# Designs tried in a protein design run: designed miniproteins, single chains, continued (3). Part 59

Each design is a single chain, and the fold is of that chain. pLDDT is the mean over its residues in the fold that is shown.

## One batch from the design tools (miniprotein)

Design m10039
Fold by ESMFold2-Fast:
Structure m10039 (fold): chain A 123 residues (1-123)
Amino acid sequence: SAAQREAARRAGLDVAEYEAFLAAKREVEAELRAQGVRFKSLYERLDAVYRRAAERLGWSREQLVEFLARVLAEGLRMLAEGASFVEVGEALGLPPMLFLDLEQGTATPVGLLGQAYARALEL
């Protein structure tokens, strides 16, 4: 969407690379759904989906962490400027509940998302 392309630009991301990630993410989510895979938490699901999407694009873990950190940093900036969790989720192509959890500290991201969040706070 136009909003997603604008959010990618503000995050300092290559728009084509961002759109490729969102497309790979949708394909992985569809495959996991078709296979009947269930996850215990939102963060477990996001970690699995994002790792597989990055693998499809030939990205290293370090490239994926930096990419997600920039997306999360832009999301946190949007929240600080008064955007709703829903608006942030829609603009970035990520679940709104992720940004609600991060702001409230109700869930601490672990693994891949934990590394990305720590890096986002440095951006």
Scores: mean pLDDT 81

Design m10040
Fold by ESMFold2-Fast:
Structure m10040 (fold): chain A 88 residues (1-88)
Amino acid sequence: MKINSEEERVKEEFEEALLSRVDKDGDGYVDEAEFREFAEEVLGRELSDEEVRELLAKYDKDGDGKLDKAELLALHIDLNQERKRLEE
């Protein structure tokens, strides 16, 4: 990765690509069901209802049970770090 004025642009392009993959209805948000499937795919394991709810609440600042593209990117980064930590 390169740290310069292009970093934010690359981030936005990745956010759009990630959202378009997960957001089937194109409303710009990811609901709890879409979020669960995405998180389980990234981690390569099933998540409990509590784990899904706690992760969603961590990123869902307005409490509507949905994630926007920026929140989805933050989740993706965190889940990939967690996956690396769980791999031995």
Scores: mean pLDDT 70

Design m10041
Fold by ESMFold2-Fast:
Structure m10041 (fold): chain A 68 residues (1-68)
Amino acid sequence: GLGLIKKGIELAKQGEELIAEGRELLSIGDKTGDATLLNKGIGLVLMGIGLIVEGELLIKKGLESLLS
């Protein structure tokens, strides 16, 4: 129902924030040549993508619950 849709939207927003943080670390790591920052940036981007996918699945499940 609506609660799952709201939760999915919140997870998608958290994922977008992690992607933004990861992109900032990638930019700093590229400019400084810091491989640790590059690896952390990649990790945050991947984690953010995972949260967006999880959020989309919860939204779908919430919509299916309204049609059943």
Scores: mean pLDDT 88

Design m10042
Fold by ESMFold2-Fast:
Structure m10042 (fold): chain A 64 residues (1-64)
Amino acid sequence: SMEERIKEIQEKAIEEGKRFKLTPEQTGNYVGVRLSEAFRGQLSVEEVQKLAKALEEELKAEEA
């Protein structure tokens, strides 16, 4: 499903973000770019931004 593919892209981007020592905000932005590339025409800019922001908040919560 599209949801499963989104999750896979998020997981890989998070792994790369950890490798490059990105902040939660930077990791969220990076995931947003990857989702925009993979789902061009399938996800709106607003949907990508919501997913990126949600991930940023989850990563911040993990650090708390």
Scores: mean pLDDT 80

Design m10043
Fold by ESMFold2-Fast:
Structure m10043 (fold): chain A 74 residues (1-74)
Amino acid sequence: SSSTIDRLRRQLQVLQDQIDLAKANVQRLRQLYEQETDPEKRQRILEKIQFQQRLIQNSQDMAEEIRKRIERLE
């Protein structure tokens, strides 16, 4: 139905925005990591980078499944 497709397209847009934000966060965190001299703070930055990278991957996988669902409904 058009309502289902519209909902999936909105969800896809939300996922794309989350991916874009997470990529921007990774770039900022990498800059902070290179400038940080404290080992404990560097470790926390690295963990944040790894979290954002996992979020990107999971969001991309979800986006792919939603695209496949839209294609099947069209």
Scores: mean pLDDT 90

Design m10044
Fold by ESMFold2-Fast:
Structure m10044 (fold): chain A 61 residues (1-61)
Amino acid sequence: PTVTDVTGRKLSDLAKEYGTEILAPGDLIVHKKVVVETSTLTMDKGIYLYNEYQILLAKKL
């Protein structure tokens, strides 16, 4: 599926705003206690992580 942040913005726009690298599909990312593998099926770039209190951009390991 296409990935956007919780405000509906695209991942590329979010990465630019926060100065974070856009992750490639297939990368492993870790934020706090969450490990997420990126997918090549529907996404051009990686994914981001968010929690119930704030948006967090995940970075490539």
Scores: mean pLDDT 40

Design m10045
Fold by ESMFold2-Fast:
Parts: structure tokens; sequence; C-alpha cells
Structure m10045 (fold): chain A 89 residues (1-89)
């Protein structure tokens, strides 16, 4: 598998979690909900257990967590667009 194919597979696995994360940010959801979905996203990217990632994210201030979520969504959308992966508007 090429690096591009590995990135494509990773982005496909992130479609659902990222869409949920974007909706939570749009709805100004509680930080606990954002942290849970961000832990799912980070677990997929890092291949670490979701529980371990969640414990690390609990150490971050709310503003840092929300900003990390926004930056991740922006990076994901740019990567998905570059690789012609269909994302819902």
Amino acid sequence: MSQEEEIRELLLKLLGPVARLEELLRREAPVSAIRRVLAEVESIVSQLPKEEVLEELKKLPEEVLREAARRFIESFRKAAKHLNIPIKD
C-alpha cells in the first residue's frame, strides 16, 4: 500500500467521527462531548486505545481542546478535498 492509499484509508475511517465533531462544535456542545469524539478521532490517528487518549485530553484546558478540534477539522477537510474524498457539506 502506498502512503497516499494509507492516508486515504485513514481519512475514510475519520469521516463519521469528524462529521460528529463538526456538528458538536457548531451546536456549542459541552466540552465533555467534544473531548469524547476528539478522543475517538485521535485513537484512530494514533492507533492508541480510546481510553488512554481520553485521559490525556482530560489534562487539556477547554479552550485548547476546542481549538484542537477546530484545527483538526480544518486539516481533515483540506486533506479530504486534496485526495478527492467525498465529504458532506
Scores: mean pLDDT 79

Design m10046
Fold by ESMFold2-Fast:
Structure m10046 (fold): chain A 97 residues (1-97)
Amino acid sequence: MDELRQQYREHLDQGGRASGAKDFASAAQHYQQAIDYLQQMISLDPDNKRLQQELKYLQAELQAAQAGDSEALRKLAVQYTSDRLIEIGDELDKQYM
């Protein structure tokens, strides 16, 4: 699991950097690899709703990268960050309730 998580994070980071450079072909390849590793992690932990939500966000980023839509990628990055912060906050709140 930890190796899959590391590979996921590395490809996600590389995809983001490629997207920032407007290298959408490279960004799409890295996002696709990140999705592959994330799906393997979900297969090992299928009840983990957080991983399933991350998959949905990453699939949207892949679609935008494949379309070469820098505005959609920028909007998704903002939405992803906001949604992730809300989800983490809700998860922590439930842990202490």
Scores: mean pLDDT 73

Design m10047
Fold by ESMFold2-Fast:
Structure m10047 (fold): chain A 55 residues (1-55)
Amino acid sequence: SAARDALIARVVAETRRIQDRLVAEHPDWSVEEILLRTAKETRAFLARLQAEAAA
């Protein structure tokens, strides 16, 4: 659906922004630490968007 595709595109764009920020702010973090934190923050972002859509 168009709504699903738009949501996927928005989540992908935000995931990239989160990852780029974490890489810049934490040059000492491992790849695994960056990916784990990126996943955590991406899930929080998605949960917020879904809550806003339900309101």
Scores: mean pLDDT 87

Design m10048
Fold by ESMFold2-Fast:
Structure m10048 (fold): chain A 87 residues (1-87)
Amino acid sequence: SEEEKRRKRQELVVKATALYIDAVGLELEIDSLPPEKAAEVRRLLEQAKENIDKAIEAVDKGDFETAEKYLKEAQELLDRARALIAA
């Protein structure tokens, strides 16, 4: 069970790291956007990073269910940011 908990922690940390890298990549695109769109994308990315931070805090507490919920919210926020950039 300790090995199972370690594997789950690693899985969630890997997911959080991937989402954080995605968020940083999208931030690099902000400067090329119209000001109104740039502001909206920035808000979504800030919220996504906040959810990633909360997910890592939940992982540290061993609350993997809460961590998964925050990572899902972060993914949805990043998907919305990507869609706005593509529009």
Scores: mean pLDDT 90

Design m10049
Fold by ESMFold2-Fast:
Structure m10049 (fold): chain A 101 residues (1-101)
Amino acid sequence: MKEKLEKAKEEVRKEAEKLGEVAPEVAKLAEEMMEAAVRSGKEGAEKMEETVRFMLEAGVSSEEANRVMGVAAMGIGDITTVERGAGLAIQAVGAIIEEEL
């Protein structure tokens, strides 16, 4: 469990690095969200919403935000269940769409 979480966090960190100056803050929020999601789908979902809002408010594009959240959701799916990972990915896409409206 812990080793898989650390690997998933590393993959998210690599994707966040592509965001430039906001990369450290995005990586930190995504890592905290992943830790929450491993403990509780509800806590993970709440922190996913916060992470998406932060990225979009910081000027990250919807495409880039979706890539970061997709990597995080895949990691959560590997650590927990495919359904939990897929649920988080769907919720992230929904949050991004809502912010663009």
Scores: mean pLDDT 80

Design m10050
Fold by ESMFold2-Fast:
Structure m10050 (fold): chain A 79 residues (1-79)
Amino acid sequence: MLEQARELHEQGERLYAEALELKRQGAPNEEVISLLEQSRQLYIQSLKLATEAGDKKLVAETQANIARVNQELEEVKKE
């Protein structure tokens, strides 16, 4: 379970980074939003598994990453 939580967290980080790079390159907002929503979903799944595993550090890191994705989604959608 913990190993799966970390894998999902890493996948979420990769998609978040990809979304930010696409945004910087002027990609359509729909593409950026899609990647951010996918990243958020992976982080939510990671958070659930990390909580079940009792990994307080991974829980805190994943919550912070979800907050960043939510902020970025709000910014992109207000365009």
Scores: mean pLDDT 86

Design m10051
Fold by ESMFold2-Fast:
Parts: C-alpha cells; structure tokens; sequence
Structure m10051 (fold): chain A 76 residues (1-76)
C-alpha cells in the first residue's frame, strides 16, 4: 500500500533529520555505495526545511486534518 510505504519512509526521513546515520544505515542495507549515500545526505541537507514541512503536512494528513486546511498550510 502506498500509504503504508509513505508512513515508513516519512518516519525514516524524519529520524534522519535528527540523526543522519538512520538514512545512512537504511541506504547501506539497500546496497547503496558511499557516493550514493553522500549524494542522498546532500539532498536532505539542501532541502531540509522543505522536507520538514512535507513531514509536518503528512502527519496532519494522517491525523485526518481536512485537505483544504493542509493546502492552506502548505502555501507558506
């Protein structure tokens, strides 16, 4: 299920914002090399605020907040 996979990935990404080793261990377990891991960490760092906002909006969606309210919050 897309929702179940999204929840798992959102949780991993949220934890990775606090501790990058979480993302490193996940990618390493999937067979990623050091170059791929460094690239992923750079993307996460570059887009940190946008990723944090995305996680916040996803949590609101899981809590059953109306899509209209989520959309208004996403505008800034």
Amino acid sequence: SVLENGERYAEIIAKSLEDPSVLVEMLRSLGADDEQIEAALAVLEENREEVEKGIELYELYKEGVPLEEIAERSEK
Scores: mean pLDDT 72

Design m10052
Fold by ESMFold2-Fast:
Order: structure tokens, then sequence, then C-alpha cells
Structure m10052 (fold): chain A 106 residues (1-106)
């Protein structure tokens, strides 16, 4: 199953969901508030897409997603206008989890 798990801001998630819907893909959005409840729906996820919004929570959240889902592919997104701490966190997460780093142009 080509299942995507999306974690990020509402605007980012809406953009990615629209793009995936055009390809016939139905992603699962995982929120910090509903993380535990949505993991079962996301259990067969091949790709995890994570946007860095909070550097203090990012590593813990990505680690939980990787441990629970064991995805084949990890994509870490960060805005080019984000703080230095957010950009550094995104780079560190992409390296630690062997994922792809994507910088969103605004």
Amino acid sequence: MNLYVLFGSPAFVALVMKKLAEEGISPVEVKESTFEEELDAAKQAETVVYQVEDPKKAEETVEKLVEALKPKKIKIYVSKNASKAMIETAKALAEKFKGELHVIPE
C-alpha cells in the first residue's frame, strides 16, 4: 500500500494532501493531539512526511513515528524562512533517520 503519513502545519498538510489526491493517494494526517489514536490507521505507512515547526518536539515526534511505523522513506520539510534552530533541527533529523531534507520556498 502506498500510504503516506503527514505531520505539519494545517497549510502544509493541505498542500501535500491536494498533491497526493491528484495522484490517487489517500494520506493519513497525524497531529500531536491525536498521535496515539491515528497510529493504527497509519500502521502500514511507506512514507513519513514531517514538517519542522517546533525544534524542541521534532526529534521526539519523528523518533516515535519511525519506531511505530518503520517507514521505507522519511521526508523532512522546513521553510527557508524558518529560524536557524528549525533549519538545523531539520538537517539533524534528516541525517539521523536517513531521510530526505526538503526546504520549502515561500
Scores: mean pLDDT 73

Design m10053
Fold by ESMFold2-Fast:
Structure m10053 (fold): chain A 71 residues (1-71)
Amino acid sequence: MEEAAKRLREALLAAGASEEEAERAVKSFLDGNGEEGQRWVVRSLARGGDAEAAREAGEAARKILEAVGQM
């Protein structure tokens, strides 16, 4: 999960999210609040102007959800 969380943070930053927004999304997932984490991901992507980075963030979020489902 840690690796997937790091990848999500990097992808959100590349998509135009602030460091605070990206960190808040990651923290929500690490605290076991996947639903809140997903909401932060959606809000962060809504501000982004880079479609490729937004796509990468979506893939990273899917990977985190898979990892959380196994924990």
Scores: mean pLDDT 68

Design m10054
Fold by ESMFold2-Fast:
Structure m10054 (fold): chain A 71 residues (1-71)
Amino acid sequence: SMDNLLRAIGLALRGIGMLFDLEMGRPVSAAEVEELIRESEELLAIDPDNSVARTALRLAREALERIRARE
């Protein structure tokens, strides 16, 4: 649906912002990234063909890996 697509776009933009902050050496909360993963997984569970939601999940997972790699 259009509503699911717009929500997925919002989640993907949040993921992009987190990755930008990490690239710029700014702190990003692991808890915030884990919440984005949860929201992206919930959306993908109800809309499994939503490619934007899949992209949001991928971006969120990459952000979490970058945080963990620097611990």
Scores: mean pLDDT 88

Design m10055
Fold by ESMFold2-Fast:
Structure m10055 (fold): chain A 90 residues (1-90)
Amino acid sequence: DPPLADDLEAHAALLEELARELSEKYGEDDPYVASVLYSLGVVYHALGKLEEAKEYLEKAVRAFTKRLGEDHPLTKETRALLERVEEELA
């Protein structure tokens, strides 16, 4: 559906700008930055842009792991989506 794809691309652009601003204010490993990167992974996965989804999800997993630890629910959720995207790329 072209209208839905256009809306998701616009949403991704806003999230990319937000991630940049939050990274400048709080640092690249901040949990708020990681949350935005996770959302970018979700949006790019929905768009079928699996390579971009993987890149954002890898960054989100790294940031969440550093700040919240491997066992945190957000880290586990992000890793689960990353594993799904990696399976779709294989």
Scores: mean pLDDT 83

Design m10056
Fold by ESMFold2-Fast:
Structure m10056 (fold): chain A 75 residues (1-75)
Amino acid sequence: MEEEAKKYLKKGIEKLTEAMRLLIEDPSTPKEKVIEVLKEAIDYFKKALELNPEDETAKRLLKIAESMIEVVKKK
């Protein structure tokens, strides 16, 4: 279970990194596309937490991704 949790955590980090890249490198990217990628990151972090509920890194990254959606929606 821990190995599967780590796999989902890694996928979440990859999606979070993709969303950050879109925001920084391509300002013309539609807001909706960035939100979609952030939602994918959130889903992966939630799956990681289902498998390993004590993963403080997954909890922290989930909060960051949720906060980024709020910021992007207001732009």
Scores: mean pLDDT 81

Design m10057
Fold by ESMFold2-Fast:
Structure m10057 (fold): chain A 89 residues (1-89)
Amino acid sequence: SEKQKVINEARMELGALHLGLVVMMHSARKAGYSPEELERLRRFAEEFKERVDELIEKLRAYGADEEAEELEREREELLKEVEEELKRA
């Protein structure tokens, strides 16, 4: 169904964004939290939030409310991890 395709695509995109965020956090840590890497991490976190928010809206538009709540929880958890990483600087 179209709904199932949207769910699968949203989960795949979230997975890719999650991996990107983890890689950026690891890169910032390896670089000793340089100002340039911290700025890149902040910008990526902003893009991550916006992209995931769009996926959540799309899921809700298709009536996939449970899946939207799943993405919202993962978004909040990952953004908290970014805040903790930024505090280590």
Scores: mean pLDDT 86

Design m10058
Fold by ESMFold2-Fast:
Structure m10058 (fold): chain A 90 residues (1-90)
Amino acid sequence: SPALLERARGLERTVERLKKEIEEYAKQSDMEKLIELKGEIDRLRMEAEGLNAAVKTESERELVQRLEDTIREAESTGEEGINKALEKEK
């Protein structure tokens, strides 16, 4: 549906923005901010899972899959940033 496609694109843009913020705070080793942004990504992942349940066409499936891939990349970047920040604090 057009509503699903627009929602998926909106979420993709939001996740890409958050991923850039996560990369920035990871460079600063700001663990508190990284944990906050991880929580925001987790919420977006739940929304993407809801969209996946509503997918009916190949185009919708491809868009939602791309969204899920971007979310996974953002989660990995955030987790790596948190782990590196923890490694610096003994």
Scores: mean pLDDT 81

Design m10059
Fold by ESMFold2-Fast:
Structure m10059 (fold): chain A 60 residues (1-60)
Amino acid sequence: MEEKRKELARWIVEQFDAALEEMTKYLKEEIEKLKKDGADPRTIKRYENLLKAFEDALAS
């Protein structure tokens, strides 16, 4: 029973990590676009903070 639960947990983590990785890539592209467009530095900083949180979660 324990082994099947570990396998399911691993699968869930893999699916979540895949989705998080995809969102992280989109966030990086958006940040670059905002920087190129000369957007508000405060807005850029908020996106960078969110990206950092996603990267930290993925690295854990």
Scores: mean pLDDT 78

Design m10060
Fold by ESMFold2-Fast:
Structure m10060 (fold): chain A 84 residues (1-84)
Amino acid sequence: SEGSRLVLDGARLVIRVYRERGLLNEEQIEAIEKAARELAKALDEGKPRSEIQKLVEKKLKELEEKGVPEEVIRALRTTAEVAA
């Protein structure tokens, strides 16, 4: 779907920008990629917007717990909101 493509493209852009700035380690990058794939799959499956929003919040919280910086979390949230 267009939404799933936007999520994956947006996550790749965020990873590239913040990796280049030295703000993401490899474990955090893998976690972001996994979260983006799970969200893209949910969008492709046509899950209701309420379930997508719950999944986004759950995944962002898990990324925060892995030490992903607030700036990155904010960028990923914006990407998810545009795609959903």
Scores: mean pLDDT 86

Design m10061
Fold by ESMFold2-Fast:
Structure m10061 (fold): chain A 76 residues (1-76)
Amino acid sequence: SLEEELRKAEEELKLAEEIINAAIESGLTRQPVPQELIEKMRELGLHKLSPQGYLDLLEEARARLEQAKRALAAAK
């Protein structure tokens, strides 16, 4: 359903934000990114721990959420 697609898009955005926040905290504290998030990144095919890689993930998640919202709006 469109509601399920929106929920998935929101979950993807939340994951992207969690990865970005962990990367920022790691940079500030100089502690490694939590292993759980590294495993999730590997599942998404992300081997780049660069800031650009994280930004690309966030942009993709935002685009998917926007697409889901547009689909719901089109369905009325």
Scores: mean pLDDT 66

Design m10062
Fold by ESMFold2-Fast:
Structure m10062 (fold): chain A 90 residues (1-90)
Amino acid sequence: SPALELLEEALELVKERITDPSIPRAVLRARLRALEDRFAAVRPQLSPRQAALVRQALELVRRALETDDIRVLVAAALRIIGLILDLELS
């Protein structure tokens, strides 16, 4: 599923930020832009619910990249896991 792939990549981006705080924000922003571009390309193939879940994940990543607070980063990762579960249980 394109929606699942985007959610998993959003989660991986946040996980990499948590596990390697030395990664420059510019590198993470470039990866987020690539995810946003892929979301735009596949959006016509997604249901409204799938598109809403992906938009929520991308917004969580965008906010997470603006902070060095590990608690905000962990909370973002857990929320994206919840979005993946919501997608799979639908």
Scores: mean pLDDT 87

Design m10063
Fold by ESMFold2-Fast:
Structure m10063 (fold): chain A 68 residues (1-68)
Amino acid sequence: MLSTEQLVLTGIFLEANDLKLKYGLSQDEFDKKVAELRKRAEGLKPEEKEELARQTERRVEEIKRRHA
């Protein structure tokens, strides 16, 4: 099972990837967005990280079902 920190990091990459697909971000823009989201996540309280991890876990589970 993924840890809370691994789920938060996974959620950051999924969000950045969604933006890349929706807006056609360049690699540099994608990297900047990932860095921005990571910096914001570093400042979150433990309860906020748990909430993000829970949201990411639900999304990962849905992706696994579609690609199983």
Scores: mean pLDDT 78

Design m10064
Fold by ESMFold2-Fast:
Structure m10064 (fold): chain A 68 residues (1-68)
Amino acid sequence: SSMRQRRAQRLIEEIRRIQEEDRRRGSRVTGDVTFEVDGETLVVPGTERIQRLLQRREEERRRQLELE
């Protein structure tokens, strides 16, 4: 019911969708990627799409926290 839980749920769903698509396409894994979701750690196979998602998430989080 908190805004944090909603944000966490959206991120998990995004990761899941990308993983399912990457699995169907046979996308190459180039390492693992770690996401922090509402205090929990989620490790997933790092395809290019997953790595780009992590980069976008890190940039957005940094911007929101620092506002500069």
Scores: mean pLDDT 75

Design m10065
Fold by ESMFold2-Fast:
Structure m10065 (fold): chain A 86 residues (1-86)
Amino acid sequence: SKRKKLLKLRREAADLIVEYVKDPSITREEVIERVKKLAEEYGLSDEEIERFLKQVDAAMEKAEELKKKGYSDEEIRLAVLETLSK
């Protein structure tokens, strides 16, 4: 189902964003490119991909903020999932 695919995409994107804030060798561009490829694989339209990538940008900014403030990986992952669900 489309809902099930979106749920899986959000979880995979959240895992990538958490790894991004833990590993300074991972660039924002690499996260965006990988999420775009995943969204294409899950059959999202160009409009849906563009909208989702904007949510990913917001989620990365939130994750960076929380990591700087000393939040745990689990707390960051939860906040990222909430952002990606908007």
Scores: mean pLDDT 86

Design m10066
Fold by ESMFold2-Fast:
Structure m10066 (fold): chain A 80 residues (1-80)
Amino acid sequence: SPLDRIVDRLFAELNPDGTSDTITKEDLYRAFVEAFGVETPEVKALVDAWLERFDRDGDGTITREELRAVVQEELDGLYS
């Protein structure tokens, strides 16, 4: 589905090494820094806010399913 393709692309971007089906805070921060081309407190705060949203279980990692759920939630918010 388009949703799964978006998730797959995001996972590939966040974990280009393909070493895991999980994303760490460090992976997210690195990807955002690369996307914006600069390390800023705003980028770090954004990553922290996103992790707080996903990391209800407190494990410090984001699974593919958790990422998929958030992408779906964002799309549903725009569509609704």
Scores: mean pLDDT 66

Design m10067
Fold by ESMFold2-Fast:
Structure m10067 (fold): chain A 87 residues (1-87)
Amino acid sequence: TQRVRYVSAPVEVEEGGSIDVTLSNLSTGTLTVTGARIVDAETGEVVKEADLSGPTTVAPGESATLTVPTSGLPSGRYQVELDLEIT
């Protein structure tokens, strides 16, 4: 099992919006999302544990889009951090 952290590019979000993260699994193993959080792009501080919408498992050679709601956060610039495992 390999563990990888992924950090999205910063994105401008309005209050009550969402961030879409597209994962492409270019490995020969199954990619699983084991953790997700929203980070303030200005400070680098974790501001919310992320509730994910979409599949948390991506098969070899497949892609999936995860939607991360930013409900409860003010308008601003944010990043998504994902903890990933390849098995």
Scores: mean pLDDT 80

Design m10068
Fold by ESMFold2-Fast:
Structure m10068 (fold): chain A 67 residues (1-67)
Amino acid sequence: MQQQLQQQIDQLTQEANTLTDQNMKNQIQGLLDQARQALQQGDYQTALQQIQDAQALLNEAKSREQA
């Protein structure tokens, strides 16, 4: 579980770094940092929720940049 969630966090971090919108990038990075903290605490439910929220914001940001 932890390794899979860490891989998702790493992937989303790389994708967020490609964004030109600094505010969206900062928000996504903040969620991913919170997800990492949750994993360290063993709170996999919180980590998964933060990862899902980060993915949703990343999709939104990419849509806006391509428009």
Scores: mean pLDDT 80

Design m10069
Fold by ESMFold2-Fast:
Structure m10069 (fold): chain A 75 residues (1-75)
Amino acid sequence: MEEREKLLEIFVETLKKLKEAVENGDIQAIDEVYKEALERIDKELKDPHLREQAKVTLKSIYEKAKEKVEKKRNE
């Protein structure tokens, strides 16, 4: 149960950084934030099922962040 709080903190921090990267149109920063979040999940979460679900959710968030940057480029 306590690992859920760590996961939420990782996601909150990651979403904040991704929002800033999206606002700046910085795809490299989006990629770096995603990589750092994956490393934190592997380091801080011991439950393998929680880690796998977290990675799937994180991949979805990452893909949406990239789509937002692409939409801004086409406007």
Scores: mean pLDDT 80

Design m10070
Fold by ESMFold2-Fast:
Structure m10070 (fold): chain A 99 residues (1-99)
Amino acid sequence: METILKNAKPEELKEIEKLKEEAKALREELDRAEAEGAPREELLRLERELYEVVKKGLKLIIESTETDEERKEELLKKLEEEEKKVKELFEKEEEEIRK
């Protein structure tokens, strides 16, 4: 992984680092909310925000570091399929909270 990151442009590495910091902040906020007994709807919102940041980071890593175009397309397609499944799970949980 670290060896592959050496192929990324400095601007891409900076964006990856920014997304890692955002993910850390959201994780800490989620942990705090859970500890304080926040409502399930707030916890779900934070989990969704954390997922979006992690997804953006993974996409950027794949696009900036993977030199094999076929492998890059495979990884991005798998990420899109996973995103669709996670979105369906979040929508289902939101419906349960609304009821």
Scores: mean pLDDT 76

Design m10071
Fold by ESMFold2-Fast:
Structure m10071 (fold): chain A 90 residues (1-90)
Amino acid sequence: EKELEEYLKRKEELEDALVEELLANWEEALKETPNEEARELLEKAKELYEKALKEKDEEKAKELFEQAKEEALRAQAIGHEVARKEVEAE
């Protein structure tokens, strides 16, 4: 009921914070360890996130936001793999 709706809203707010953190962290990391695939996914994540914030239709906004999270997580995973390989090569 209402408590479940409040819980889901908090979960979405936490996931919003994670997306913002991922976008900020990987934008900085890509300056030091440039990876074209990760950069492209990060750029798509930013576009989807902006579209979600501007979308007036709640259902579409939620879908765009989920897509933004997914792309941001993919960018982070690729960035981690690239960074790990660079450290191991040194």
Scores: mean pLDDT 64

Design m10072
Fold by ESMFold2-Fast:
Structure m10072 (fold): chain A 86 residues (1-86)
Amino acid sequence: SFPEFEKLAAEYTEELRRLMENDTEENRRRIIDILAEAYGLSEEEKEQLYELYRLYQQGKLEEAKELEEKLLKKIEERVKEMLKKA
């Protein structure tokens, strides 16, 4: 385990959860920026995050959950790769 990263990830998760409670354009951009900086997200992955927010706002919870799970798996894989190289 990487204790420093686990603590940082927990802090990011809490901030992200708080931002997700208020669906504003500013909060969407901030969440995407945080994830992009923290996990090295591509432009395509940023677009998928915008789509995820759109799906939640439209109440399409099944589609939102599927996209969220797909994105989280990609982020987890990149994080694991980064930790192995560090």
Scores: mean pLDDT 66

Design m10073
Fold by ESMFold2-Fast:
Structure m10073 (fold): chain A 89 residues (1-89)
Amino acid sequence: AEEKLKEAEKLIEEAKELIREKKYEEAIETAKRAAEQAIKAIQEGETERATELLQEALRLILEAYKKMGKEEEGEKLVDELILKALEAK
């Protein structure tokens, strides 16, 4: 659980840096990986911290897609990840 939280935190910071560098496609992929690690941590019982990290990763995905002019595609991916997180509980 703790290792998955640390990996999610690291991936979130990497995604933020990629957004600053305007590498939006790489930022989306990195933030998606962060969301997946947070969902795994939720499955292991680390609910509060993992939910916070998941929310941050989802915000980064949506931000990157908006900057690419693909907000609707970003909303679809966010919805898919939220559904996956709900199935994890």
Scores: mean pLDDT 83

